# Ledger of designs, part 75: designed miniproteins, single chains, continued (4)

Each design is a single chain, and the fold is of that chain. pLDDT is the mean over its residues in the fold that is shown.

## One batch from the design tools (miniprotein)

Design m14589
Fold by ESMFold2-Fast:
Structure m14589 (fold): chain A 110 residues (1-110)
Amino acid sequence: SQEEADRQFLEFLLRQAKEARGIIKDVLSGKMSPKDAIFQLGVIEGMALLVEGVLRAIGVELSEEARKFLDRFLALMEEAIRAIEEDPSKLEPVLKKLEELIKEIEEKLK
């Protein structure tokens, strides 16, 4: 069912968002190098795009709400990578937005 497909996708997206949160926190605390963080965030973004592409290819349509969560997540990954590369002072605001996204997905999955 579409509800089950949405749930499985949002559970996947939530795992990716929590991994990205950990990476961003590790950069902010000096536990991870900027280069390693950019690589790992890029892999996470790539995996989210790959899963969406596979679902579309097999005829599984995500709901508009699930698609909006994905689009927000992808935008935050791009913002995080840019902040790490260009202006680390922008990384804390990205982390806050990512934590808000995580909370909203968790609430949707209740």
Scores: mean pLDDT 90

Design m14590
Fold by ESMFold2-Fast:
Structure m14590 (fold): chain A 97 residues (1-97)
Amino acid sequence: MSAQEREKRENKKRSEELLEQARQLAQEGVALAEQLKKEKGIDEASVVLAETLGRLLELGKQALELASKSPENLPEVEKGLKELLEEFERRGREVLS
């Protein structure tokens, strides 16, 4: 395997790992917000969702920056991040409704 092919695969794997960390964080943040809504009310749930969104955006930025080093990977990571953020927004609205 060439050094360039190894670098492309490593960059893809690392960006996918960051996106998976973001998915896990989104799931945990929504679950915590659901719990806090029941125990403390909507304001505490809203704060947790906002903090989780900030962390998701930071992880997404890191994944995109890494994927941009191998341009072939960028569209897939961009799509995955968009879908993740849209799902998080939908589930967050369901918690707060």
Scores: mean pLDDT 83

Design m14591
Fold by ESMFold2-Fast:
Structure m14591 (fold): chain A 65 residues (1-65)
Amino acid sequence: PTLADLEATAKALGLSEEQLREALEAVRRAQAGETATIHNASPRLRAFVELGLSPEERRLVRYAA
């Protein structure tokens, strides 16, 4: 999906611009084979991130309080 597709999805999920930016950076890093951490991720934010990632790439994203 394009950046615009991901932004539209995030808005539909009620994510803030800050959460959207953190999520898009995490997706980008995981797709590049890098680890990324998302803080205070709601189940909705996690689902959004996972939409942009393969099962293998999802293992690269960590969720912290």
Scores: mean pLDDT 75

Design m14592
Fold by ESMFold2-Fast:
Structure m14592 (fold): chain A 67 residues (1-67)
Amino acid sequence: SKEIEEEALKLLSKLSDEQKLEALKAAFEPVVGPTGAETVARLALKDNSVPKGELAERVKEAAEKLL
């Protein structure tokens, strides 16, 4: 939902760029594998975006672990 996407983005905004990349990589890795996760995470970081749906939940959980 949009609410989860907004919550994930809000949590990411509290992290350093290095921590944002780690949270995004952790969220994407189960879907695209470790190499793909780094690529899509770097692109998402440059775009300052959060993936939609279930992936937004994973970003939120990963970001909370880094706070």
Scores: mean pLDDT 80

Design m14593
Fold by ESMFold2-Fast:
Structure m14593 (fold): chain A 94 residues (1-94)
Amino acid sequence: AEKEELEKKKKEIIELIKEVFELLIKLKGTLTEKEKETLERFEKAVKGEASEEDRKAVEEGLEEILKELEEAGLSIEELRKKILEAFEKIEKEL
């Protein structure tokens, strides 16, 4: 039961990452090196191998990406909320 809940939360995070990735690709045609690094740290966090420093770097990198999407005129408030909620759920289960 606990393993199934953790897998569900991981799947939720992966879908949110995919949404951010799709939006960036639509805007820029490709990802920057910094954006790729943020995604790699996400994978580490989902695997439960992330330090507090990795989590903070992911939060900061995500905020930069979300700000960039918002500056491009996209409505991202719902996406930002979902990402924060998903991180909170993972942290509670780990």
Scores: mean pLDDT 68

Design m14594
Fold by ESMFold2-Fast:
Structure m14594 (fold): chain A 95 residues (1-95)
Amino acid sequence: IQNRRLQGSSLVMQGGDIAYNSLVSAGNNQIGRDTASYASQRAIDVVLGTPDDGVRQMDDVRDHFRQLGRQYPSVQSSFDQAADLVDQGRRIVRG
């Protein structure tokens, strides 16, 4: 169970890195940093919480990345990729 939460957390961090690099490449440095901080905190929450809490946190991250993709259409594909990684991690945590 802890190993699955660690795998889910890793995928949240990978999604956050993709979102950060995408936003920075588009010139949105501050939003990129805020997004990386958000993903890092959610990754911690996934590890420290219950599996059900981890799934809920990952659903929130996935939806947040999809929302950001709609706000930044030029980099939407990167946010969709980030959201898909988080969704994959959610499935691992849920079992």
Scores: mean pLDDT 84

Design m14595
Fold by ESMFold2-Fast:
Structure m14595 (fold): chain A 93 residues (1-93)
Amino acid sequence: AEEEALREAGIQTIAALARSPREEAEKLLEETIETLKADEKTKKEIKELFEKLRELLKDEPPLRAGEKIELKPEEREIARRLYDIILELYKKQ
């Protein structure tokens, strides 16, 4: 139950970041990559998945305060994969 809640929170955080203005999103993503000391291959995979998620979410309407991001199965799978990669990097510390 607790692990599922943390994964859902992580997925929602990644989706919210992907819907943020490009400059803000890229800055936070770079800070995350630097903090977790990802290698060049992992950095490339993270950036490619994040850009794909941004492209899929670009046409979604603006969120109202307190609204949960509703993700399509494809969008959710990309956000989940990003979460899993970030979590794996964190476990290596």
Scores: mean pLDDT 76

Design m14596
Fold by ESMFold2-Fast:
Structure m14596 (fold): chain A 52 residues (1-52)
Amino acid sequence: SAAQRTAQAALSGVANPAALDDARRQDVVNALVRAGFSQEEATAAVTAALAA
């Protein structure tokens, strides 16, 4: 999805995405919500991006 691609791009600079803290994850979710995605879609996209 577009949300998942945006989340992956935002996380591409993170050296260890699996060790990402809650504050950093929330920042990415907030960025997606500001870009027009729903809170639910943004959270799901970030979770999917971190699992890849």
Scores: mean pLDDT 73

Design m14597
Fold by ESMFold2-Fast:
Structure m14597 (fold): chain A 86 residues (1-86)
Amino acid sequence: SVDEALAEIRRIVDEVLARALALLRKTSDRKVILRAIGIALRAIGLELDAELRIRSGEQSPEEALAAVRREAAKLLAELDAMEASL
């Protein structure tokens, strides 16, 4: 359902936000802090864009969820690479 897809999208985005917050707690490097905040904003944008596409009928809930999963995986990989560079 639409509600189930939106709930799963929110869960995925919350995971990215939690990982970004965890990185922020481990560093005082301004460059790393700004990049982590940028990733958090991109994650929020994924949720908002997916919700708009689903509600407009531009994209099915399944297609929107799949797109969010792909983009969130990239954001998580960026956070993992940043943490490895600390």
Scores: mean pLDDT 90

Design m14598
Fold by ESMFold2-Fast:
Structure m14598 (fold): chain A 86 residues (1-86)
Amino acid sequence: SAEALEKMKELQREVEKLYEKFRELVRNKAPLSELEEIVEEMGRLLDEVAAITEEEQTPEAMRIEIEIGSIYTGAVMMLVVEKKER
């Protein structure tokens, strides 16, 4: 539905904001606990997007989930590197 897609785009914007904050925290050598909190929040938003995708079952919903999932995967990979380098 149009309402579901609007909600998914809102969630996508929130994930993008969290990712920018995550990148800033990485640049500033913030504590690992703060990085983990952002990644956990991004994961919660991705779970909400996945639930909407499962209900809608449209190619557009699946595309938005994939895009958000790619950002989340990038953040998780960066966190793994930060944990190994500290």
Scores: mean pLDDT 89

Design m14599
Fold by ESMFold2-Fast:
Structure m14599 (fold): chain A 83 residues (1-83)
Amino acid sequence: SELLELDKEIIEEFSKALKLAEEGKNEEAKKIAEEAIEKLTKKIEELKEKAEKEGDKETVEILDLMKKNLKSVVLPTALKPTK
């Protein structure tokens, strides 16, 4: 499944950034997260174009949600949940 492969890549890239942040390497963690978001956004757009050509509306909607979620991760601290 292309969606499953994409989800795995998202987890792997953010897992790397999280490990760096846990080690106190916050600048490196931020850079890796930003690079991962750019790369994943491009891949989502490519998969979305393919799904649109195939008439797979459900996959297009899922990919749009994934793209919005990735943008939310990049958004400033002011938008983090207050728990």
Scores: mean pLDDT 71

Design m14600
Fold by ESMFold2-Fast:
Structure m14600 (fold): chain A 95 residues (1-95)
Amino acid sequence: SAAEERGKRLLELIEEVKKKGEELIKLAKEIKSPKLKEIEEFVKKTIEEIEKLALNPPKPKPGQTVEEALEEIEKKLKEIIEEIEKKIEELKEEA
């Protein structure tokens, strides 16, 4: 149950990253940002990294539970979402 719930939450967070990344690229295109290529590369690299992490999650550290290791992944995904949202806000200030 707990493992299935965490797996579902992890997938939901990955989809949120993809959705926010698409929003960031769309905004950069709409305002004709000089940073468009940099933004597209950032989003592409970020999605590749999180997909790799989802397929091959890191083993727990000594003394760490599997649940604690998954919580670190969830925290990392949330930090990525916040970084993308910050970039969206910065672009809105340029528009």
Scores: mean pLDDT 80

Design m14601
Fold by ESMFold2-Fast:
Structure m14601 (fold): chain A 107 residues (1-107)
Amino acid sequence: NAAADAGARAGAYGAILFSMQVYEAGSPKAAEGHGIGAGTGAGLASFAANQRDPEKALEMGKKGSELAEKAGYQGGLEDGNPVAAEIASKGARDGALYGAQGFAEAA
């Protein structure tokens, strides 16, 4: 539905924005990890919301948030950039969680 689509677009926009910020901070690995984790969570949450399952949408968004946090943080550390790691981790977690809540509310 339109609400689920809007939620998915907002989540994707947030993921892109934070990924760009992390990339500009000098950590392409953190940006990649953040993008993959957040995108996976947003996609699964959007699917669940479209099925009118708000509990599942929140659960999938939460899992995506955890993946984005871990992958983004690890990527930043591998690039030797702990600042970018923290930005990717926090931004991915917060963005994915808020996106998941939006999907759940839209369902």
Scores: mean pLDDT 66

Design m14602
Fold by ESMFold2-Fast:
Structure m14602 (fold): chain A 70 residues (1-70)
Amino acid sequence: MVDEYAERLVRRHAAELAPILGQPLSEENFEQFAALADRLLPETRALSREQRRAIFERARELFLQTVGRE
């Protein structure tokens, strides 16, 4: 599930993802996220591009809430 993957990435890999998730949504930022996510969770490669975008956006939202940026 998108929500489960996003939460797992943020909870377990927040520090590693911080340089990416702290940036605005962009093609370059998404590509960096997707590459890193594929290394950390190879299962994400089997997901559609829309699902991977949703995971990225949800992970960013959760990350910003977790670090108190909202």
Scores: mean pLDDT 75

Design m14603
Fold by ESMFold2-Fast:
Structure m14603 (fold): chain A 72 residues (1-72)
Amino acid sequence: MSEKEREILEAEVTAALGLMYASLGEKFNDKELLEKAAELLDQALKMLQKAGAPQSLIDEVQKQLEEIKKRA
């Protein structure tokens, strides 16, 4: 696995963790979990952009972040 591939994978794992927090925050009406989800997705988005990930993947994470920000 290349360094770039590893960086993209780490970003994807970070995004997945963010979505898990978002799901829990929505289920329990917990704003702190939603805010943590937004922080993780923003971090993942920046990591994907820095790694030069495909635009489709960047757009997907950006859309997920925007949806969570509306609920937080």
Scores: mean pLDDT 84

Design m14604
Fold by ESMFold2-Fast:
Structure m14604 (fold): chain A 61 residues (1-61)
Amino acid sequence: EPSVDEIVAKIVAEYPELSDEEVAMIRSMATDARETWGLSAAQVEEVARNIALWILRERKE
């Protein structure tokens, strides 16, 4: 089962447009989803991807 770091690395590879600050935000939220809310790796990946897509959508000009 992939770690939070592996999930974040996968999301960064899929969305290289993300800034270091945005990646840190995604990592923090993914860690909270895994450790605080007890979500599975698949659910954490979905949360991280949805956050990345939301960030990119809001930045689209």
Scores: mean pLDDT 80

Design m14605
Fold by ESMFold2-Fast:
Structure m14605 (fold): chain A 85 residues (1-85)
Amino acid sequence: SPSKRELIEGIVEGELHLIIGEAMAQLRHLSPEKRAQAIQEMLKVKEEMKPKLVEALMNKDYDTYGKLLDEVKKRFDEIVQQFLS
């Protein structure tokens, strides 16, 4: 059976995957090369932010979790705008 940490990591991965999917939908009309570059930038944000999100949920710090998700969304919006320019 998965540990509590493994379950929380799965939840965070799923939420980040959804946010990446929503951001990439805005870039669907770009070339495959540009979409690949955008996804790589989003994956860098995911790798940086995922451990922080996991620790917030492990500590039941839902206020910090919400603020960290808002930061992820802001950084993804900045990536989207960069690739739409």
Scores: mean pLDDT 90

Design m14606
Fold by ESMFold2-Fast:
Structure m14606 (fold): chain A 76 residues (1-76)
Amino acid sequence: SEIDKLKAEIQKLLAQAEQAVNDGDMDKAQQILQEIQKKVDELAALLKKQKKYDELQAFQQEVQDQMQAIAAKIQA
């Protein structure tokens, strides 16, 4: 499904952002975090259309927590 594809893309981007931080490429990590935000917004629109609000809330929380952890490493 489109939802499953977006979730998979977001998870790949999160892994890529972590790798960019590990490589010391903070500019790349920031660009990937911006791309993740765009994909999360796309996913939110699809889940709202399907009235899957509980799935949306759970997934947004998980992704937000991971993005915050990556952002903290960029600031360090």
Scores: mean pLDDT 85

Design m14607
Fold by ESMFold2-Fast:
Structure m14607 (fold): chain A 67 residues (1-67)
Amino acid sequence: SHMAEEGAKRARDAALRGGATPKSAEVAYQGGLSIGRGFGAAAYMAHLDGGATPEAARESYEAGIRS
């Protein structure tokens, strides 16, 4: 839960930094919580730290999990 919240906060911050509205950033936060609560909060955060958008980070994470 704690790691999921950290991933969600990073997703929200990345969205806002990329010019998203607060409403769109909240959607990114909810998506980050969903990913982090299941699996791979650390991997998701690493993608965001590398400069990926929340959408790109989610897609990369999901592709990696399937592989």
Scores: mean pLDDT 65

Design m14608
Fold by ESMFold2-Fast:
Structure m14608 (fold): chain A 87 residues (1-87)
Amino acid sequence: APPKLSREDIERRVEFIEKQLAEVRKMLAARPEVTPELREIEEYVEHVERIVKEIRELLREGAPLEELEKKLREMLEPAHERFLKEL
């Protein structure tokens, strides 16, 4: 079975994702060009930021690990579905 994440592991993962999102936001802000590719990245970043906020609220509320893991999976779904559509 895959190793189950603890609450601390989920929190650290969310912190890592938040740092990556901040870096991507800085990269997007530094670029004056609005391309379809940049727009798609921005939409994905907005989606992940929304789910990260939801996970942070769930952590604050003491939600079950299963709910936290489900929300983490939701962050990856758009990327996975997009790759499947290109195949």
Scores: mean pLDDT 72

Design m14609
Fold by ESMFold2-Fast:
Structure m14609 (fold): chain A 65 residues (1-65)
Amino acid sequence: SAHEESIKQTEELIKLLEAGADREVILEQLEKLLGIDEEGKKKIESKSREELLAGLRETLESLKE
């Protein structure tokens, strides 16, 4: 299901970010996952790795509920 796929993709992004993956790779995957426009991209680009990781972890916990 789309819900199960979102959980899997979110977990994969967390793992990539924790492993020190390139920021551009993380942003590209987030754009695909969220379907965000150019304005949304700029907002995400302004976030630190720590902020992105915290947000993804919160999203993952919310999805598992």
Scores: mean pLDDT 74

Design m14610
Fold by ESMFold2-Fast:
Structure m14610 (fold): chain A 92 residues (1-92)
Amino acid sequence: MEELRERIEQLKKESKNPVAKNLLDLAETYLRAAEGDPEPRAQAIREAVRKYLAEKKGIPESEISDEEVRETMLRNAERYIELAEKIIKKEK
């Protein structure tokens, strides 16, 4: 988690690109949700990810573990960071 947060902070300092900033903001939001932030937006993301996983697997939301939801959110955060890095690299 800390490594992903540090990458987001560094990339935000390096780029003024609005698309890269939006991707980094999404990554930070998913990271906060994975950390268990009680804010309503973070709760909504956790609920959306749980629902997505349940629909994908064809099982009830109650059978999706909190760990699987957290891992999925962390994977999404990392993906958005990677997309932002690619955009920043292309502009240099």
Scores: mean pLDDT 80

Design m14611
Fold by ESMFold2-Fast:
Structure m14611 (fold): chain A 68 residues (1-68)
Amino acid sequence: SEKAKELAKKAAEFGRQGKVDEAGRYLTEAIAEYNGVKATDEAIEQAVKGARELGPEEVAKLGESLAS
């Protein structure tokens, strides 16, 4: 959906800014929106942890890919 693409664009934007926690949150919300479900607190926590491990550049690329 368009909303999912906008959320993915936000994830990429925050990733490019080095804001990995925000990038991970938006990335998870984009994925949840694509699946028609609500992002759970557990999914958000896992995404933030993963974003910190991957780093901002890789999270930005994931957001860009999801927005395509």
Scores: mean pLDDT 82

Design m14612
Fold by ESMFold2-Fast:
Structure m14612 (fold): chain A 65 residues (1-65)
Amino acid sequence: RDAEIEAAFAAVEPQLLAFLLSLGLPEERARAIVDATRARALETYDPTRPFAPQVGAIFLELASA
């Protein structure tokens, strides 16, 4: 479960990081948001629903804060 979520997240992490950097965020803050998104995904992931929309929603919430 968690290993599968981590592997799926690792596949999208570079895109999430690149997006935050493209918005002018410092690298440390961008990494912190990505790490927080991963942690929240591990806590709240629903295996009956698509992975990408769930992670995307969490990411947008954290990136907007």
Scores: mean pLDDT 75

Design m14613
Fold by ESMFold2-Fast:
Structure m14613 (fold): chain A 95 residues (1-95)
Amino acid sequence: MEEEAERVTEEFSRIELAADGERQVILGSIFLEGFGIGIKAYEEKLPEEEVEKELEERAREFSETYNIPLEDALTALRAGYYVGVRTMESIEKLK
């Protein structure tokens, strides 16, 4: 989790910082969608393969809707997903 999550979140930060204001809002919205998927996946103990399929399907929808590169949409979703999972793991460890 550490290496992949760190790499994806760093890449998302680079993409967001390089984007204009409109694209930053779009990327932020995609990130929040990924965050929600991460929380759900953690709570329902969804298999990684099932989660990856949902992230890929959502990335395609966002790429087509907002005319952004598929890789950027997928990076934003995955970054949100990892943050969501990490948030739930942190909460579980506290109580």
Scores: mean pLDDT 80

Design m14614
Fold by ESMFold2-Fast:
Structure m14614 (fold): chain A 86 residues (1-86)
Amino acid sequence: MERERKLEEIRRLAEEYLALWKENLEALLKEEGLEVTPENLAAAIAELEATIAAALARVEAGEVDLDTAIEVLKRKIKELEEYAKK
């Protein structure tokens, strides 16, 4: 039950991270010196979605420590929230 609870939390945090990242995508592209075009926006979204899906698959396969995954996602969300405030 502990493992299943942590996997659900990881999935929820990954969804929160992706949603927050999408809301800040134009600013993130500009900060990286990339052009804000529909093509670049779509490519960036697809790359992050694929990266998250691959990471979740490895977590579910037991290749990543669940507590570490939770900490990493919470840190990434906090970094984006702080970025969005500036």
Scores: mean pLDDT 80

Design m14615
Fold by ESMFold2-Fast:
Structure m14615 (fold): chain A 95 residues (1-95)
Amino acid sequence: MKEEEAFRLASRAGSLLAAAASSKDPKVKQELLDQAKELLEKARELAPKEKADKIVEEGTRHGAALNYRIAADLHAIAGDDALAEELRRRAREAE
């Protein structure tokens, strides 16, 4: 039960980290990074101590990859094929 909650928080943090990497506004980027850090700290507190690092790492990678894939699909629909392919590459690297 706590493992699933920790994974969900880490996944949310991963999605925010991916969004921060795509942000051109330094203030927005910093706000997203601060939110991601808070979620990661909470995830580590909720996770069993022996599994905390693995759950946080796996959850973060999962959330980042999901965010990049969704962004890639949206850009492909908008006709930005080059950006869509770059975002798909980032999603693969995050996994």
Scores: mean pLDDT 80

Design m14616
Fold by ESMFold2-Fast:
Structure m14616 (fold): chain A 100 residues (1-100)
Amino acid sequence: VSQTEFKFAKELTIAVLEASKTYLVKVYSQQYNIPEAVVSDILNSLVDIINSSSSLEEFKSKSDEFINSLKGSASVKELAEDLADDLLKGLEAYISVIDI
């Protein structure tokens, strides 16, 4: 995957996430029974990881490290894992449709 393709996939993923952030925070907070502030912090951390990453492999590595560093309930780790997995799938989907 070229850096240009990954950059475009990042920009799309972040734009979609920012546009839906308020609703995603409420939905995940209710689904996992985690405070909205905690869900928001996890989302912000994952957005920062996406922004600092230059490849899918780097994002996967950094997100796994972040999840393993999380303190709290099993539900907090499960939420972070599910969000990171969804973001990875989104990035892969955008990359797969670029320059078709």
Scores: mean pLDDT 78

Design m14617
Fold by ESMFold2-Fast:
Structure m14617 (fold): chain A 75 residues (1-75)
Amino acid sequence: SVEDLTSDEARARLRARLRALGIDPSDAAIRSVLGHGAPLSAAQRAAVVAFQASHGLKADGRAGPAAVVALLESE
């Protein structure tokens, strides 16, 4: 859930998911995915769009709450 985003476990899972998407799992990348940091690069946004499309989400390249929940819940 989005409430889990404040936990160390949720951050660790998000890092693992970003790494699987080919995105650098740095703190800056996590903040960017959550909408708090610098904008994602074109390549990183393309990876997010591909993930969103594969999971039936709106493929806009923005990591809204639904996209973040799907990332945390994906196997």
Scores: mean pLDDT 63

Design m14618
Fold by ESMFold2-Fast:
Structure m14618 (fold): chain A 57 residues (1-57)
Amino acid sequence: EAARAAEEVAKELKLSADKMAEIYNEVVEKFSPLEETLPPEEIYERARELARKLAEE
């Protein structure tokens, strides 16, 4: 879910491959451990918010 959220945000914002990789790694590392404790929908929403924040200039 975290990985998918990061990819979707990067695609929506038409980010470069380098920026997409940076966001993907940061979001996945932060939210992967939480996938056992939080609902998938909540992880997706939080990951999407973080990805958008990281995508901002």
Scores: mean pLDDT 75

Design m14619
Fold by ESMFold2-Fast:
Structure m14619 (fold): chain A 87 residues (1-87)
Amino acid sequence: REEEIRRAAEEIREAAERGAELVPELAETLRAAEEAIRSALATGTPENLRTAALAARAMGEALRAAGDEETARRFEETGERLEKIAA
């Protein structure tokens, strides 16, 4: 569980960095989302893991709309994993 949460945090950080470079117009939004997601993940509670999953999915949708399908996929996959960990 702790390893899965740590992996998710690393994936979110890498995806946010990549998305910010490829879609500079979303850079501030991605940084804010990454910080919020990491803060939620640090608590490890099911409620906060679900909140992190929703935020990750929202970022994935925004990136897909902007044309960054690869980074969108990473956020969406991490969001799905967080939902499973929270269950």
Scores: mean pLDDT 80

Design m14620
Fold by ESMFold2-Fast:
Structure m14620 (fold): chain A 79 residues (1-79)
Amino acid sequence: HMVKAEATGRLSPEAARRAVQAVRDMEKAGVKVLRIEIRELPDGSAEVRITVEAPESLMTREELLATLQGILDAARAAD
C-alpha cells in the first residue's frame, strides 16, 4: 500500500537547492520522488512544489507530508 504527499514552499534559490537535495536523500531511504517543480519568481525567490510517495509500512501519509513540510521549513530557516 502506497501513500502520496505534496508540499509547496516559497524559498530563496539557495534554500530551494537545499530542500531538493534533502528530498533526494529520502529516495535512498525508500521514498519515491514523483515530481519536483521549481518556478522562479520576479523577486528572485523560488516556488518549490514536491510530490512523493512511500510504502505505508515506512511512513503514514501524515508523517510523509510533515517530513516534506519540515524539509521546506528547515531550508527556509537556514537562510
Scores: mean pLDDT 84

Design m14621
Fold by ESMFold2-Fast:
Structure m14621 (fold): chain A 79 residues (1-79)
Amino acid sequence: EDPELYELSDEDLEFLVKMVRAIRERFTPEEQEERDRLVKALIEAAKKGMSKEELETLYNQMVADIEKRRKKEEEKRKS
């Protein structure tokens, strides 16, 4: 659907699609804004010619940041 994806190499496109699907499975509908920001950042990084290893590092860092925020919110909700 997103025309920006057609400008990527086959390897980067497959890797990016895998990352996007992993994000969708990991995040709830309430986190749609954060999910969309992650997807956009990964697409932009891939378009700039980042390697698969660099994209994986970026993905892991962004996921870790969101998980850290989730944990902090859960701590607040306990009491």
Scores: mean pLDDT 70

Design m14622
Fold by ESMFold2-Fast:
Structure m14622 (fold): chain A 80 residues (1-80)
Amino acid sequence: MEERKRKVVEENLAALERDLELMREEGADPALVERLEALLEKARADPDLDGALAHLFAGHAVALGAAVLRVLEKKEKEKE
């Protein structure tokens, strides 16, 4: 069980690191970039795999929020 959780943590860390880099390249809100960076560091520092997963799930929420805000900003600019 622990081995599967560790693999899930490693895979989610890699995915979110790619999302973080994409957010930086696309000019996402710096506050959301900093929040995702902090969550990734908390996940890496957490010796409890369930705690690490919780930080990673929060990270996915931040990345999704950044993507949604980018779409809304584009729509707002297209409206005016």
Scores: mean pLDDT 80

Design m14623
Fold by ESMFold2-Fast:
Structure m14623 (fold): chain A 78 residues (1-78)
Amino acid sequence: MATREGVAAAARRVVEQAKKLIEEYKKNPKIDPGKLEGAVQMADAAVRAARSHGIEELAAEMQKVRDELKKALEEVKK
């Protein structure tokens, strides 16, 4: 989506999905690392899109969630 509103809606959806995945990981530490890796890649893309459209608040929220996903991925790979 190229519109600012479309990017905001997509970013919020990615945040909700990532939060659910983080909660799933907390309940099941043996979660598939591929799920976490894919979520990190989607979050990185969403941060770039939000920043390019000047949606700094959502970019910051997405970056925080992306960092939490990366931390979970590092723990799963141990």
Scores: mean pLDDT 76

